# Designs tried in a protein design run: designed miniproteins, single chains, continued (4). Part 64

Each design is a single chain, and the fold is of that chain. pLDDT is the mean over its residues in the fold that is shown.

## One batch from the design tools (miniprotein)

Design m14342
Fold by ESMFold2-Fast:
Structure m14342 (fold): chain A 77 residues (1-77)
Amino acid sequence: MAALVEAARATARLLEERGRELAQEAIAEGFSPEEVAEGFRRGGEAAAALAEAAGDLETAERARRAGERAAREALKL
């Protein structure tokens, strides 16, 4: 189960540290801010599901918050 938690943490960290840069790159490639925001929410939820499957509820909550925050920031672009 360590691999699932590691994947969830990696996704949360990516969204926390690089979410804005990734959003700007995606928008420059032709995605709408709304499409990017939806992608970030889905990514956070998918990572949260992996953490929950491994029993790590703290990492699950972190992943959801990271996705939601990245989504909100993308919508400001």
Scores: mean pLDDT 86

Design m14343
Fold by ESMFold2-Fast:
Structure m14343 (fold): chain A 78 residues (1-78)
Amino acid sequence: MAEFQVSVEEVDGKKKVTVYATFSYPDGKLVHIIVKVEVEDGEIKLLEVKVVGNEASEEDIEEAKKKAYEEAKKVAEE
């Protein structure tokens, strides 16, 4: 099961979109994937991908990234 939280922060004319993804695995472990994306002058730039825990798959990381880019596009259109 995956849960996503989205945070948007505006600093110095830049909008930062942070996605906090939490994945629950069959062995009972939780993995947090944090993706930070910056929107500046209409450009979307990946700042950081952080995995907290030991069992994030590449597919889960890409899913978290995809969510961050989609949220950043919404912010860029404002």
Scores: mean pLDDT 76

Design m14344
Fold by ESMFold2-Fast:
Structure m14344 (fold): chain A 55 residues (1-55)
Amino acid sequence: DRAEELRRQADALAQLGADEAAALYREASKHAEEGNWEEADRLREQADRLFAEQA
């Protein structure tokens, strides 16, 4: 389940202190649950870029 996977990634990012990336993953999960996969992928990519910038 992609929405569930996105939620788990959000929780993991939050535990690492990546609050902005975690919030974007939670929003992506919501869009995925609604079947809005294009928006979910966009938000996930944005979150991944933010996390990479913090590394």
Scores: mean pLDDT 79

Design m14345
Fold by ESMFold2-Fast:
Structure m14345 (fold): chain A 58 residues (1-58)
Amino acid sequence: SVEEQKKAAERLLEAAKRATTPVQARVVEAEARRLLKEAETEEVKKILEETIEIAKAK
């Protein structure tokens, strides 16, 4: 569901912010890219895109 997608995206965003190692950042980026392919709403897509950018910076 859209609600489940939003919760998953928000959890990944928090994980990206908390990532302290490159390995942790790569795992979060990969999961966010997978969810982005399935995302049904612009709100969820924006959260996932932000998550990817934060992860890429680490």
Scores: mean pLDDT 84

Design m14346
Fold by ESMFold2-Fast:
Structure m14346 (fold): chain A 87 residues (1-87)
Amino acid sequence: SVGDAALAEFLRIAKVKEEDLSPETLEALRKYGESLQSPSGPSYGRAVAEVRRLVKDIQEGKITVDELAERLGISKEQAEELVKAVK
């Protein structure tokens, strides 16, 4: 639920279509969103804010491909494709 909301917000603000990303990258973004939940309960606002920050960092070149791959748990090649898609 929170992961699905985070993925949807990522695609919306990055202006990327679901079809432009691999299934593995889509799943990684969903899992990343789920990881942003507080132990005290789901936080949609926090997940949305962190996803907006991630998109901005990618667009502004503030995050390296290697750091992005590590953060999302994807390959360097998938992280490079994500950076190109987000542009």
Scores: mean pLDDT 79

Design m14347
Fold by ESMFold2-Fast:
Structure m14347 (fold): chain A 83 residues (1-83)
Amino acid sequence: SAALEALAKAEANINNGSTTAVSEYIRKAVDNATEEDREQLISRLKTMKAKVEELVATTTSPLERKQGAEALKAIDEALAKLS
C-alpha cells in the first residue's frame, strides 16, 4: 500500500529521533489511504503521536520542536479524516 509505505517512512524517521519530513509523509499516507488501510493507519498514527510528543518534550532543538508540532497537527488532521 502506498499509504502504509508513506507512513512507514514517517515512523522510521521518528524511531531514529528525527522530525524531518514527518508531516509530509503523514499527509501522503492520508492522500493514498484506502478502506483496507484505515484501521492500521489509525492505530499506527496514535502510536506515532505518543512518540512525537515525547520527542518534542525532550528535544533541545527549536527546529525539531517546530517540525514536531507540524507532525502532531498532521497526525490530528489525519485521524479526523480517517475516523
Scores: mean pLDDT 87

Design m14348
Fold by ESMFold2-Fast:
Structure m14348 (fold): chain A 91 residues (1-91)
Amino acid sequence: MLEEEAEKISKELGIEKSIAYKILTLIVERYDLSTKEQIENAAESLIEGFKELKKETPSFSSQELAELILNLLEGKENPELEKKFREELEK
């Protein structure tokens, strides 16, 4: 289930499956998602949110944006990507 949805995210967004899997797993754990429908809805929301964010950050590669999202979900700081993200949104 999680691996199938991570594969879908990876293909739709053009990011590595391992990163897609980690992001989805952290979302599932954070919101205590347990049903197939909840996980599928989370994956769809992630894909749509990522596509929307990518439109607002054209200077970011899909991989860089995915790494930023993963770091934020893990509570890790990435000052260089966070600065680039803030500067892009201020345009």
Scores: mean pLDDT 79

Design m14349
Fold by ESMFold2-Fast:
Structure m14349 (fold): chain A 62 residues (1-62)
Amino acid sequence: SAADRARAEALLAEGERAFAAGDYATAVSHYSEALDLDPENARTRAALARAVAALRERGRQR
């Protein structure tokens, strides 16, 4: 629906802000919710994969 797409876009933007701040866990959460609302969005899928990789790398460094 249009409402689901609008919410997915808002969540993608929130995830991008979290990722830029280095908060990869929050970015993964927002991207996952965005992908649930818009599963065909290639940009969200790529952003989620990148955030998951960054979160795993941060966990290894800790």
Scores: mean pLDDT 84

Design m14350
Fold by ESMFold2-Fast:
Structure m14350 (fold): chain A 56 residues (1-56)
Amino acid sequence: MKELEEKIRKAVEEKDYETLIELLEEAIKIHQQTDPVVAAVGRHELEKVKEEKKKL
């Protein structure tokens, strides 16, 4: 997870929304069975990122 968090932070800093969306989808899949609350929060954040990408 440390590597995934670092990649997510980099994508946010670089405003690479396509990579950020892919990384968030991967994080959601990882947490879907182990922490469904974190997965739900991730899905909400993913929708926000998709909306931001539409504005660009």
Scores: mean pLDDT 74

Design m14351
Fold by ESMFold2-Fast:
Structure m14351 (fold): chain A 56 residues (1-56)
Amino acid sequence: SELSKKYFDDLYKREEKAIEELRKTASPEDQAALDEVRKNIERQRKSYEEYLKKKE
């Protein structure tokens, strides 16, 4: 569904932005951890997009 795709896209964008804001005041160690979380969110988003493509 176009609506569910947009909903999850908006959710992922909001989470990425929140992590980026946290990163600005985080220690270098915490920044590295936040960067890994961002990578995982991006991977999940791409997996979901691929899932939608395969499902017709």
Scores: mean pLDDT 76

Design m14352
Fold by ESMFold2-Fast:
Structure m14352 (fold): chain A 71 residues (1-71)
Amino acid sequence: MSKEEVARAAERALRELGVPQEMADEFAKGIRDAKNAEEVLKVADEYAEKAPPELQPVVRGIGRAAADLIA
């Protein structure tokens, strides 16, 4: 998948889980701006820390999946 497709898929997944639109948009932008899979994982970790505790594992999981798709 292209990095743009991965970013859109991640944004949609976060929105379906009830993550605020602004946070989902920032996460997607982080994926688009990432140079490699390692930077995508770093973005996921940073956004997971800002997410509600119940959603943190899912945000990290979405980040891992995104990193795997662009690797």
Scores: mean pLDDT 79

Design m14353
Fold by ESMFold2-Fast:
Structure m14353 (fold): chain A 55 residues (1-55)
Amino acid sequence: MTPLQVLEELRALLSKLSKEDQFEAGERLMEAIDSPDPLAALQELLAWVREKLAA
């Protein structure tokens, strides 16, 4: 999966989160982009967002 595909999926899912979780996801997204391995970091963020939506 490409970083762009992960970002597109994150964008769609972020709109479904609560305001508080959207803020947390935004902070995590900024950290993921600055990571030495942005793809792995973005995949971790995507997993976190999916977990929040499944709860």
Scores: mean pLDDT 78

Design m14354
Fold by ESMFold2-Fast:
Structure m14354 (fold): chain A 58 residues (1-58)
Amino acid sequence: SEKVEIIAEAIHEELGIPLEIAKAIVEDALAAGGTIDDILKSLSETNPKLAKKIKEKL
């Protein structure tokens, strides 16, 4: 999914987490029944700068 790649890359760039780990985190959240909007809401509460960056790329 292009949206997964965008979110994972933004996490990698802003938090310094390896891209493969960032992608796994996003995919695990989706597999657990979360949506992209749920992920963005969680990020907005913990890291609003990262959430804003992702929203601008989506």
Scores: mean pLDDT 81

Design m14355
Fold by ESMFold2-Fast:
Structure m14355 (fold): chain A 56 residues (1-56)
Amino acid sequence: SMEEEIEILRKQLKKLNLSESDIEKLIALFREAYETLDRYERQSLLNLAINKLLKK
């Protein structure tokens, strides 16, 4: 479910020491993408957004 995936995502983002604001922005992006993108597209978008925040 979306809530289960969000719970996993929140744990992963906390591990990266992102700010609370950035974590909430990424979760909002995930919620928006959940209705419009498939699983692989969502993971790709999230990876891109996370990498941008971390300047990898």
Scores: mean pLDDT 79

Design m14356
Fold by ESMFold2-Fast:
Structure m14356 (fold): chain A 57 residues (1-57)
Amino acid sequence: MAAVEESAKVAQELADIYRNLSEEEAEKKAKEIAKKYDLQSVPHPKNFSYRSAPPAA
């Protein structure tokens, strides 16, 4: 089964954004990414913090 590359790219970009930006800014970027890739649904960016340590300043 081939993975949906769009989902993988979105996940990577969201993780990167959350590492650099605050949650507020990351949420704005996440919405833009969803539009960019024309996704049916976007994963919760907060879920990425759940899997890993929270972003460090």
Scores: mean pLDDT 60

Design m14357
Fold by ESMFold2-Fast:
Structure m14357 (fold): chain A 102 residues (1-102)
Amino acid sequence: HMSPEELLREAIELVRKAKELVENDPSLTPEQRADILATLDNIELALREMLERGEFSKEALQTLIDTAERLVEALRRYGAPDELIKTAEKILEILRQLLEQA
């Protein structure tokens, strides 16, 4: 199994991939793109803070999971490409794995 540090690093890489997919997607409106990127920036910031501190609470992680779940739902409502939705779902899966280890 991956360590919490490895899971956090993998989640950060997936957030970066999701941002690249959003920036290169012509089907999203400018407003949808801005909203998604802002949410991804917030997720990345939280993950980086957790990695830097070497610790995180189950409560903080649950809040981040709730944010990622809302992101996946928003992407589905916007009709985002499958690759972007799958990338966001992978982020959510890693966050759930972190919660199991917290």
Scores: mean pLDDT 87

Design m14358
Fold by ESMFold2-Fast:
Order: structure tokens, then C-alpha cells, then sequence
Structure m14358 (fold): chain A 71 residues (1-71)
């Protein structure tokens, strides 16, 4: 399904970006959300998995913005 494919791609993006996070809080939040996304995906709950993957991406994005602003 399109939802399953989209969700898998978002999980892959999070996995690729995770090692680049330097802020400990952002890293922990992204790791927890990635874990929840992977668990939901394994259960076939692609909607929940996508929501968790997006939350992880937000944590990563906030870290990137903070770094760009010198914070």
C-alpha cells in the first residue's frame, strides 16, 4: 500500500539522520520515536508508525534549526 511504502521511507530517513544528531535530548526523543515507529510498523499499524516517524523527524529538524542559529 502507499501508506506502508511512505511509512517505510520515513523510518529509513530517520535511521539515516539519527547518527548526525549532537543534542542529547533531541537524540533521545528521535531514538524513542524511531523505536515506537518500528514496533508499530512490525505490527502492521502503518498510520501509528508514520506518526512516530514524523515525530522523530521533527526532533531532528529542531536540532538542525538550533544548530543553524548557533544555539
Amino acid sequence: SKLEELTKKQIEIVREKLPEIKDEKAKKEAEENLKKAEEAYKKGDYKAALEYAIEAEISIGMDEIKRALGL
Scores: mean pLDDT 86

Design m14359
Fold by ESMFold2-Fast:
Structure m14359 (fold): chain A 59 residues (1-59)
Amino acid sequence: SLQDQIAALRRQIAEVRREVERARAAGDVRSEAVYLAALTVYEAGLDFLERRLAREQAS
């Protein structure tokens, strides 16, 4: 379901955020940049799915 996909994406975002924190703590600028880029993509995907769910519920 869309709700299951949203829940899975939220868990993935939480994991990526933890990886960003680890990279920052280690001073690993390259890994931090990669995880921040991935976070941007996942957050855009989450917004898309949440808007789709809202649209279906408004019907």
Scores: mean pLDDT 87

Design m14360
Fold by ESMFold2-Fast:
Structure m14360 (fold): chain A 75 residues (1-75)
Amino acid sequence: MVKPTKEEIEEVNKFIEDLLSKLPPEKQAAFLARLKAGGFEGPDLVTSAKKLGLYLLEQGITVEQFKAGFKAFLA
């Protein structure tokens, strides 16, 4: 696996927090269910989404690729 930089992790985490805070509760619940089905389960939606983000960065996905894919995934 690729080791992401602290800056990449922080940028992805901030993006997740900002985007999820703007989702209606229905979309938040649907996204949490999808994350759990994919094996990314944490104590809350934000923590679960951050686990996905870290995993994708470790697979070599760039911050820009993550942002584009995450927006598409939530649409």
Scores: mean pLDDT 79

Design m14361
Fold by ESMFold2-Fast:
Structure m14361 (fold): chain A 84 residues (1-84)
Amino acid sequence: MEEATRKKAEELVEEAKRIAEQYVQQSLLGDPQEALEAMAREMERLLEEAAAIADQAGSDEVKQRASDELAQIARQAAQQIEAL
């Protein structure tokens, strides 16, 4: 069970990084505002999934780590898009 929880958290972080990278690239080639809004919606969904995993796992460390990493990825990507 610990391995499954850790793997799920890692998958969400990897997915968040891919989404952020794709939308940053999309913002350079197209509409930055549309890319930012779409990315924000996807990141919000991933943060909700991380919170659900945290509740089921009963681990405050896994909870905070996943949430913090996802939030940091979202903030960095949003700042990059907004700086354009």
Scores: mean pLDDT 75

Design m14362
Fold by ESMFold2-Fast:
Structure m14362 (fold): chain A 62 residues (1-62)
Amino acid sequence: PPPSSEERKAAFFRVVKAIKKALEEGKITEEEAQKYIDQAAEAARAGDVEELERLAKEAEKK
């Protein structure tokens, strides 16, 4: 079955939180942050929780 809307929301907010932290710490530019958010929004619309988790992990590594 497709991931629930709750799982999709949680994964998306994890990406947002990681990107916000990286921006606040100066580890990424505002342009890079927007690109990540756009990719996360696209993945969320597609129901691709795996891609959202990948994006969150990449942002958390910064």
Scores: mean pLDDT 79

Design m14363
Fold by ESMFold2-Fast:
Structure m14363 (fold): chain A 84 residues (1-84)
Amino acid sequence: SESILEEAIEKLTLGNVYYQQGKYEEAKEYYEESIKLLEEYYEKTGKVPESLVLAYEGLSEVYKKLGKEEKAEEYKKKAEELKK
């Protein structure tokens, strides 16, 4: 559904805004909400939205800022796998 993508992109945009402000816990929450909606879209349509790659990359960068290197690497790999 286009409405699911629109909501997911709004959450992704909020995640980016909070990340740029150094509010990493809030950025994490919005990236996670975006990912949930984008994964639902992917499951239903079989189409990988570009915004899912961006959301995984955003969450990876948040985990780096929070000092959680293993989780950062996990989400970086998820983004890389979707780029294939």
Scores: mean pLDDT 88

Design m14364
Fold by ESMFold2-Fast:
Structure m14364 (fold): chain A 88 residues (1-88)
Amino acid sequence: MVKEPSPEAEELHKKGEEAEKEGKLEEAIELYKKAIEIDPDYYKAWENLGKVLREKYKKTGKEEYLKEALEYEIQAGMLLIQRAVEKV
């Protein structure tokens, strides 16, 4: 089973982390979404997308961002569980 992240997804994820550090939350969201589109199994992109959406919720107060963050957090958790089961 192919567990290795796509090099393109990994690069997009890294750019997303850089955007987060600069406070460019919207750009970070778009970069992480692109990483997931290329590699849906890229756990770190799902995790960071949830984190950034939670930060947007804190800044805007819009519940839509919190709701979306929870969906990505759940998907990241499921991928982590799948990885743990495969390691056994």
Scores: mean pLDDT 78

Design m14365
Fold by ESMFold2-Fast:
Structure m14365 (fold): chain A 50 residues (1-50)
Amino acid sequence: MKPGEPPAPLPSDEELERLKKAGVTTPSILADLLRDAHPSARLAAVERFF
């Protein structure tokens, strides 16, 4: 049996702003936080963040 689909993995603009203020300055750190997300969501977050 399977529980279903997880929620959307793409972080909001507010979350990206918060991460930036928290000191996430390296794409590798952001990518690690989103490692379980879809590849496209990960790339979009990195591009939007930087």
Scores: mean pLDDT 60

Design m14366
Fold by ESMFold2-Fast:
Structure m14366 (fold): chain A 69 residues (1-69)
Amino acid sequence: GPARERAARAAREAAGESGVASADQVKKGLLDSGEVTEAQAEGAGRAAALLGGSVSAKQAADIARMSAD
């Protein structure tokens, strides 16, 4: 739904011009967006950490979509 896609956009924007986001940047970007709950943002940060703590913009968006479900 629209909220899931807005969460994905926020996570992608956290990667910015570098195209890479840390687990903390993914979590903070989602929290700052207001599109997900604090628990969902925490879950997204943990998922990024499990991938080695740095994820591409595409990976960040995919994690956000899964966490927003």
Scores: mean pLDDT 79

Design m14367
Fold by ESMFold2-Fast:
Structure m14367 (fold): chain A 97 residues (1-97)
Amino acid sequence: MELTVAEVLEYLADVWRKVNPKAAEELRKAAEAARAGDYETALEHFERALELLREWRKKQHKLTPEEEKKLDQTIKNSLEDFKKMLEREEERRRELE
């Protein structure tokens, strides 16, 4: 059940490619950084992708207030979960030294 961080980010980039190409590009850069073991850079690009997605949704104004609140909560949870995934993968890498 363990997808690598890079695999998750590549999947998300593909999902967003047609809808928000800029966010998809940031997710791809995050995946490349994670694959290289550069977790600090991966986190930075993931945060940028989430910012782009949040702004994109607000600009569209196609969401109800409830959908916007759920999106904001999902973004916050995704960032927190991603940070924990990076910390766990970094710890695993250290144990394999």
Scores: mean pLDDT 76

Design m14368
Fold by ESMFold2-Fast:
Structure m14368 (fold): chain A 70 residues (1-70)
Amino acid sequence: VEELKRELEELAKKAAEAFKEGDYKAAVEYLEKAKEKVKELKRAGALSEEEAEAAIAHLEGLKAKIEALG
């Protein structure tokens, strides 16, 4: 569980770095991977249904904003 949380944090960091560098494609790809890690955390019982849905919605919102820029 803690390793999945660490992986999620690293993916979020990589998405932010890619966005900072103007690599919107890479940023979107890292956000998609982060969504999969949220789903894994939910399956592991580390996140409630509501927490997982909120996290996925937030990541989808970031993805949509980045896609609107590229």
Scores: mean pLDDT 79

Design m14369
Fold by ESMFold2-Fast:
Structure m14369 (fold): chain A 70 residues (1-70)
Amino acid sequence: SNEEEKQALIEILRDQAKKLEKAGLDEAAKVLREGAKKLEEMLKNNASLEEILKVYYEVNKKAAEIIEKQ
């Protein structure tokens, strides 16, 4: 269902943040944690899957850019 897919995206960001934190990439991990929290708030406000995906991709892009600079 769309609800399961939205929740899976939030969990992916949280899991990625934990992995980055263990690797010492704290700034990128923070971006993913903040992103997951934002998606959770959007989900609470009945955001569509399309809206969730848009933010999910933007958050991942920002984290990737930070990793390259760290």
Scores: mean pLDDT 86

Design m14370
Fold by ESMFold2-Fast:
Structure m14370 (fold): chain A 68 residues (1-68)
Amino acid sequence: MEKAEKYAEEIEKRLVEAGKSDAAPGARQLVMELAKQGRLEDIERLYELAKQGKADEIVALVDAYRAS
């Protein structure tokens, strides 16, 4: 839980910095849902994208999750 919260915080921060603030709540929701499912490697993948400044890729993954 605590590790997922930290990842969610960083992902949200990077999305807001990239001008994608509307996607930040969805990204947090995705991280928390993945954490509940034990999908820590998927969370780490999103966090790595956030560290690399790949905000558009994170938005695409959030949108794909919502469509599923």
Scores: mean pLDDT 79

Design m14372
Fold by ESMFold2-Fast:
Structure m14372 (fold): chain A 64 residues (1-64)
Amino acid sequence: SMEEKIKRLEETKEENRRGAEELRKARESEEPGSLKYLLLELIYGGTEALIEHIERRIEKLREE
């Protein structure tokens, strides 16, 4: 059902938000400008983009 699809997407979004928070904290614990800092920033940005994509998909499903 549509409600089941939305629920699954909301759960996936919540999991990714937890991951993003952990990545943010890991990045803040690294020396700014280090290779590890830059890699963590890249991964964090990708995770935020994924969350936005999931939010857009939920919005589209709610329009159906």
Scores: mean pLDDT 84

Design m14373
Fold by ESMFold2-Fast:
Structure m14373 (fold): chain A 107 residues (1-107)
Amino acid sequence: GPKPPLSEEERKKLELEREMTVGVIDVLLAVMKTVNDVTESMVLNLKRNALEIVRLNEELFGDPEKAEEKRRKIEELTEEVLKLIKEGEPVEKVLELLEEMKKVALE
């Protein structure tokens, strides 16, 4: 049968965890913009936080198919970003894809 609905307390905790995780992504993006550089470790850290938002959204809204689609898009964007970094592409182009990764996680 369907899983029981989340309690009000459980929902509020997940919403707070989601807000905090979005805050981590915003700090990472701000640091990248300020230093005008993006390292592989920064990308992987942002990816981990984007995937955590997807997990929290799946728990909040109960849509595993949508969560799986978002995980696939995040993986694809991560591979593209790492390729751009390896090829020495401008930081601005890398940041555009990382902003798209944030958008995918939040939708």
Scores: mean pLDDT 89

Design m14374
Fold by ESMFold2-Fast:
Structure m14374 (fold): chain A 81 residues (1-81)
Amino acid sequence: MLTREELAARAQELQDEFFKLYEKANPDDPEIQELFREFVRLLDEFSAALDAGAPVETLQAILDRLEEVLKKMKEVLEKQK
């Protein structure tokens, strides 16, 4: 299991990757807009949990959801090419 610091670093990596994909996406696409809103909400949830001193298991669960949204974004963009 990753440390709290490693989980925070992983969240930053996922954020950087997601926003690089978002720059290539059509921002007017409702599916892209929904994935963007979900990702931002999960980032806010992760930051709030980290600041509140939540258990590593809680942080990992939010991170897993962030990774799932990133995966969905990649799939949507691949289908649009």
Scores: mean pLDDT 83

Design m14375
Fold by ESMFold2-Fast:
Structure m14375 (fold): chain A 68 residues (1-68)
Amino acid sequence: GYAEGVAEARRPLEELARRAEELGALDLAERIRERAREVEETVGATLEDFRRAAEEAREELERLEAEA
């Protein structure tokens, strides 16, 4: 169902937040978790919204790694 799909779509964001924590980027990890929570709380949110949030989080992590 939708809830199960949301849990699976949220997983990439959780993984990205964990990677940010391992890099010492605690603020980025917190923002990624807030994004996941914000999408989850949004009335009418779709699985595409979670995928878009994950893509944005990946881009931020790649930028951080390039700077490190």
Scores: mean pLDDT 75

Design m14376
Fold by ESMFold2-Fast:
Structure m14376 (fold): chain A 55 residues (1-55)
Amino acid sequence: MPSLGELVLRLLEQERARGVRYSPAQVERLLTFMREHASPEEVARAERVLREMQA
């Protein structure tokens, strides 16, 4: 079973590929969630992906 952080990262990559964009508030909430539930490496990957998806 992949980690919760890895599952979230897979969903973010799929959403990014589909052109989904997040507000700054949504990015902040999701990064807070990732910092509480994911490894530092997974958080760093999420920060890069979400930065590209920020509206």
Scores: mean pLDDT 82

Design m14377
Fold by ESMFold2-Fast:
Structure m14377 (fold): chain A 57 residues (1-57)
Amino acid sequence: QDAADRAATSLRLGEYYLEKGDYEKAIEYFREAIRLDPSNERARQLLEEAEKKLKEA
């Protein structure tokens, strides 16, 4: 029940949807992960990748 735990869960779900090609869902979860843990640079980088893939799809 910690914001860090919820951020980690959101990051994993974002990665899962990114692999499935559901870029809109991936972006949603990565944004939530960043909101809960702003220090997570991995989530920010993955958000940028998902946004690029959505535009190129």
Scores: mean pLDDT 82

Design m14378
Fold by ESMFold2-Fast:
Structure m14378 (fold): chain A 80 residues (1-80)
Amino acid sequence: GAEEVARAAEEGARRGGSPGASARAAGEAARRAGGSELAAEMAEGAAAVAGGTMRAVGASAEETAEAAARAARKAAEGFA
C-alpha cells in the first residue's frame, strides 16, 4: 500500500551515500515496492532537492541522508 511504498522510499534514500545516490535509490525502492511511476518520480525529486539543499548549507552526510529520507517518504505518501 501507500505506507509500504513510502517506507521503501525512505529506506532507499537513507542508505544512499550522496544526494544523487539517495534520490535514485528512493525512486528505485518506491518502484520495487509497487508504487506508481509518479510516486517514484516525486520521491526521487523530493530526496534530490532536500539532500542538495542540506549539502549546500554544509550539513553532515548523516543530516543530508536523513533529510532526503524524510522528503522521499512524504512525497511517496502524497503521490502513492
Scores: mean pLDDT 83

Design m14379
Fold by ESMFold2-Fast:
Structure m14379 (fold): chain A 115 residues (1-115)
Amino acid sequence: MVEVTESGGGTVPEGGSVTLTHQVTGGTVVAVSWVRDSPEKGGVGVAGITASGKTSYAEEVKGRFTISYDAAAQTSYLNMSDLKKEDSGVYYGIAVVDNGRILVVAGEGTTVTVV
């Protein structure tokens, strides 16, 4: 069975930093993407990483956010620095997993509030 654990977040000051984590067990991770839920746009892509370490970032977060992946632990880290009020929202880690078939699995959501 594929299991997903998401953690981190909380209330952080503007200009501060926070790290979100997304771990997958029970399958082989192919890629992880982080999406922020926005009332106006729905899910907005923030960052992505493949198991091979190829990264992608939304233009608005380039230079401020860093995504990394620990292949041994199957854990993705989204390090969010120089936080702005616009970064507030619920963040979801979404993984593409090979479990004998391709699955897309999402974390339960992690709230970040910038004050």
Scores: mean pLDDT 83

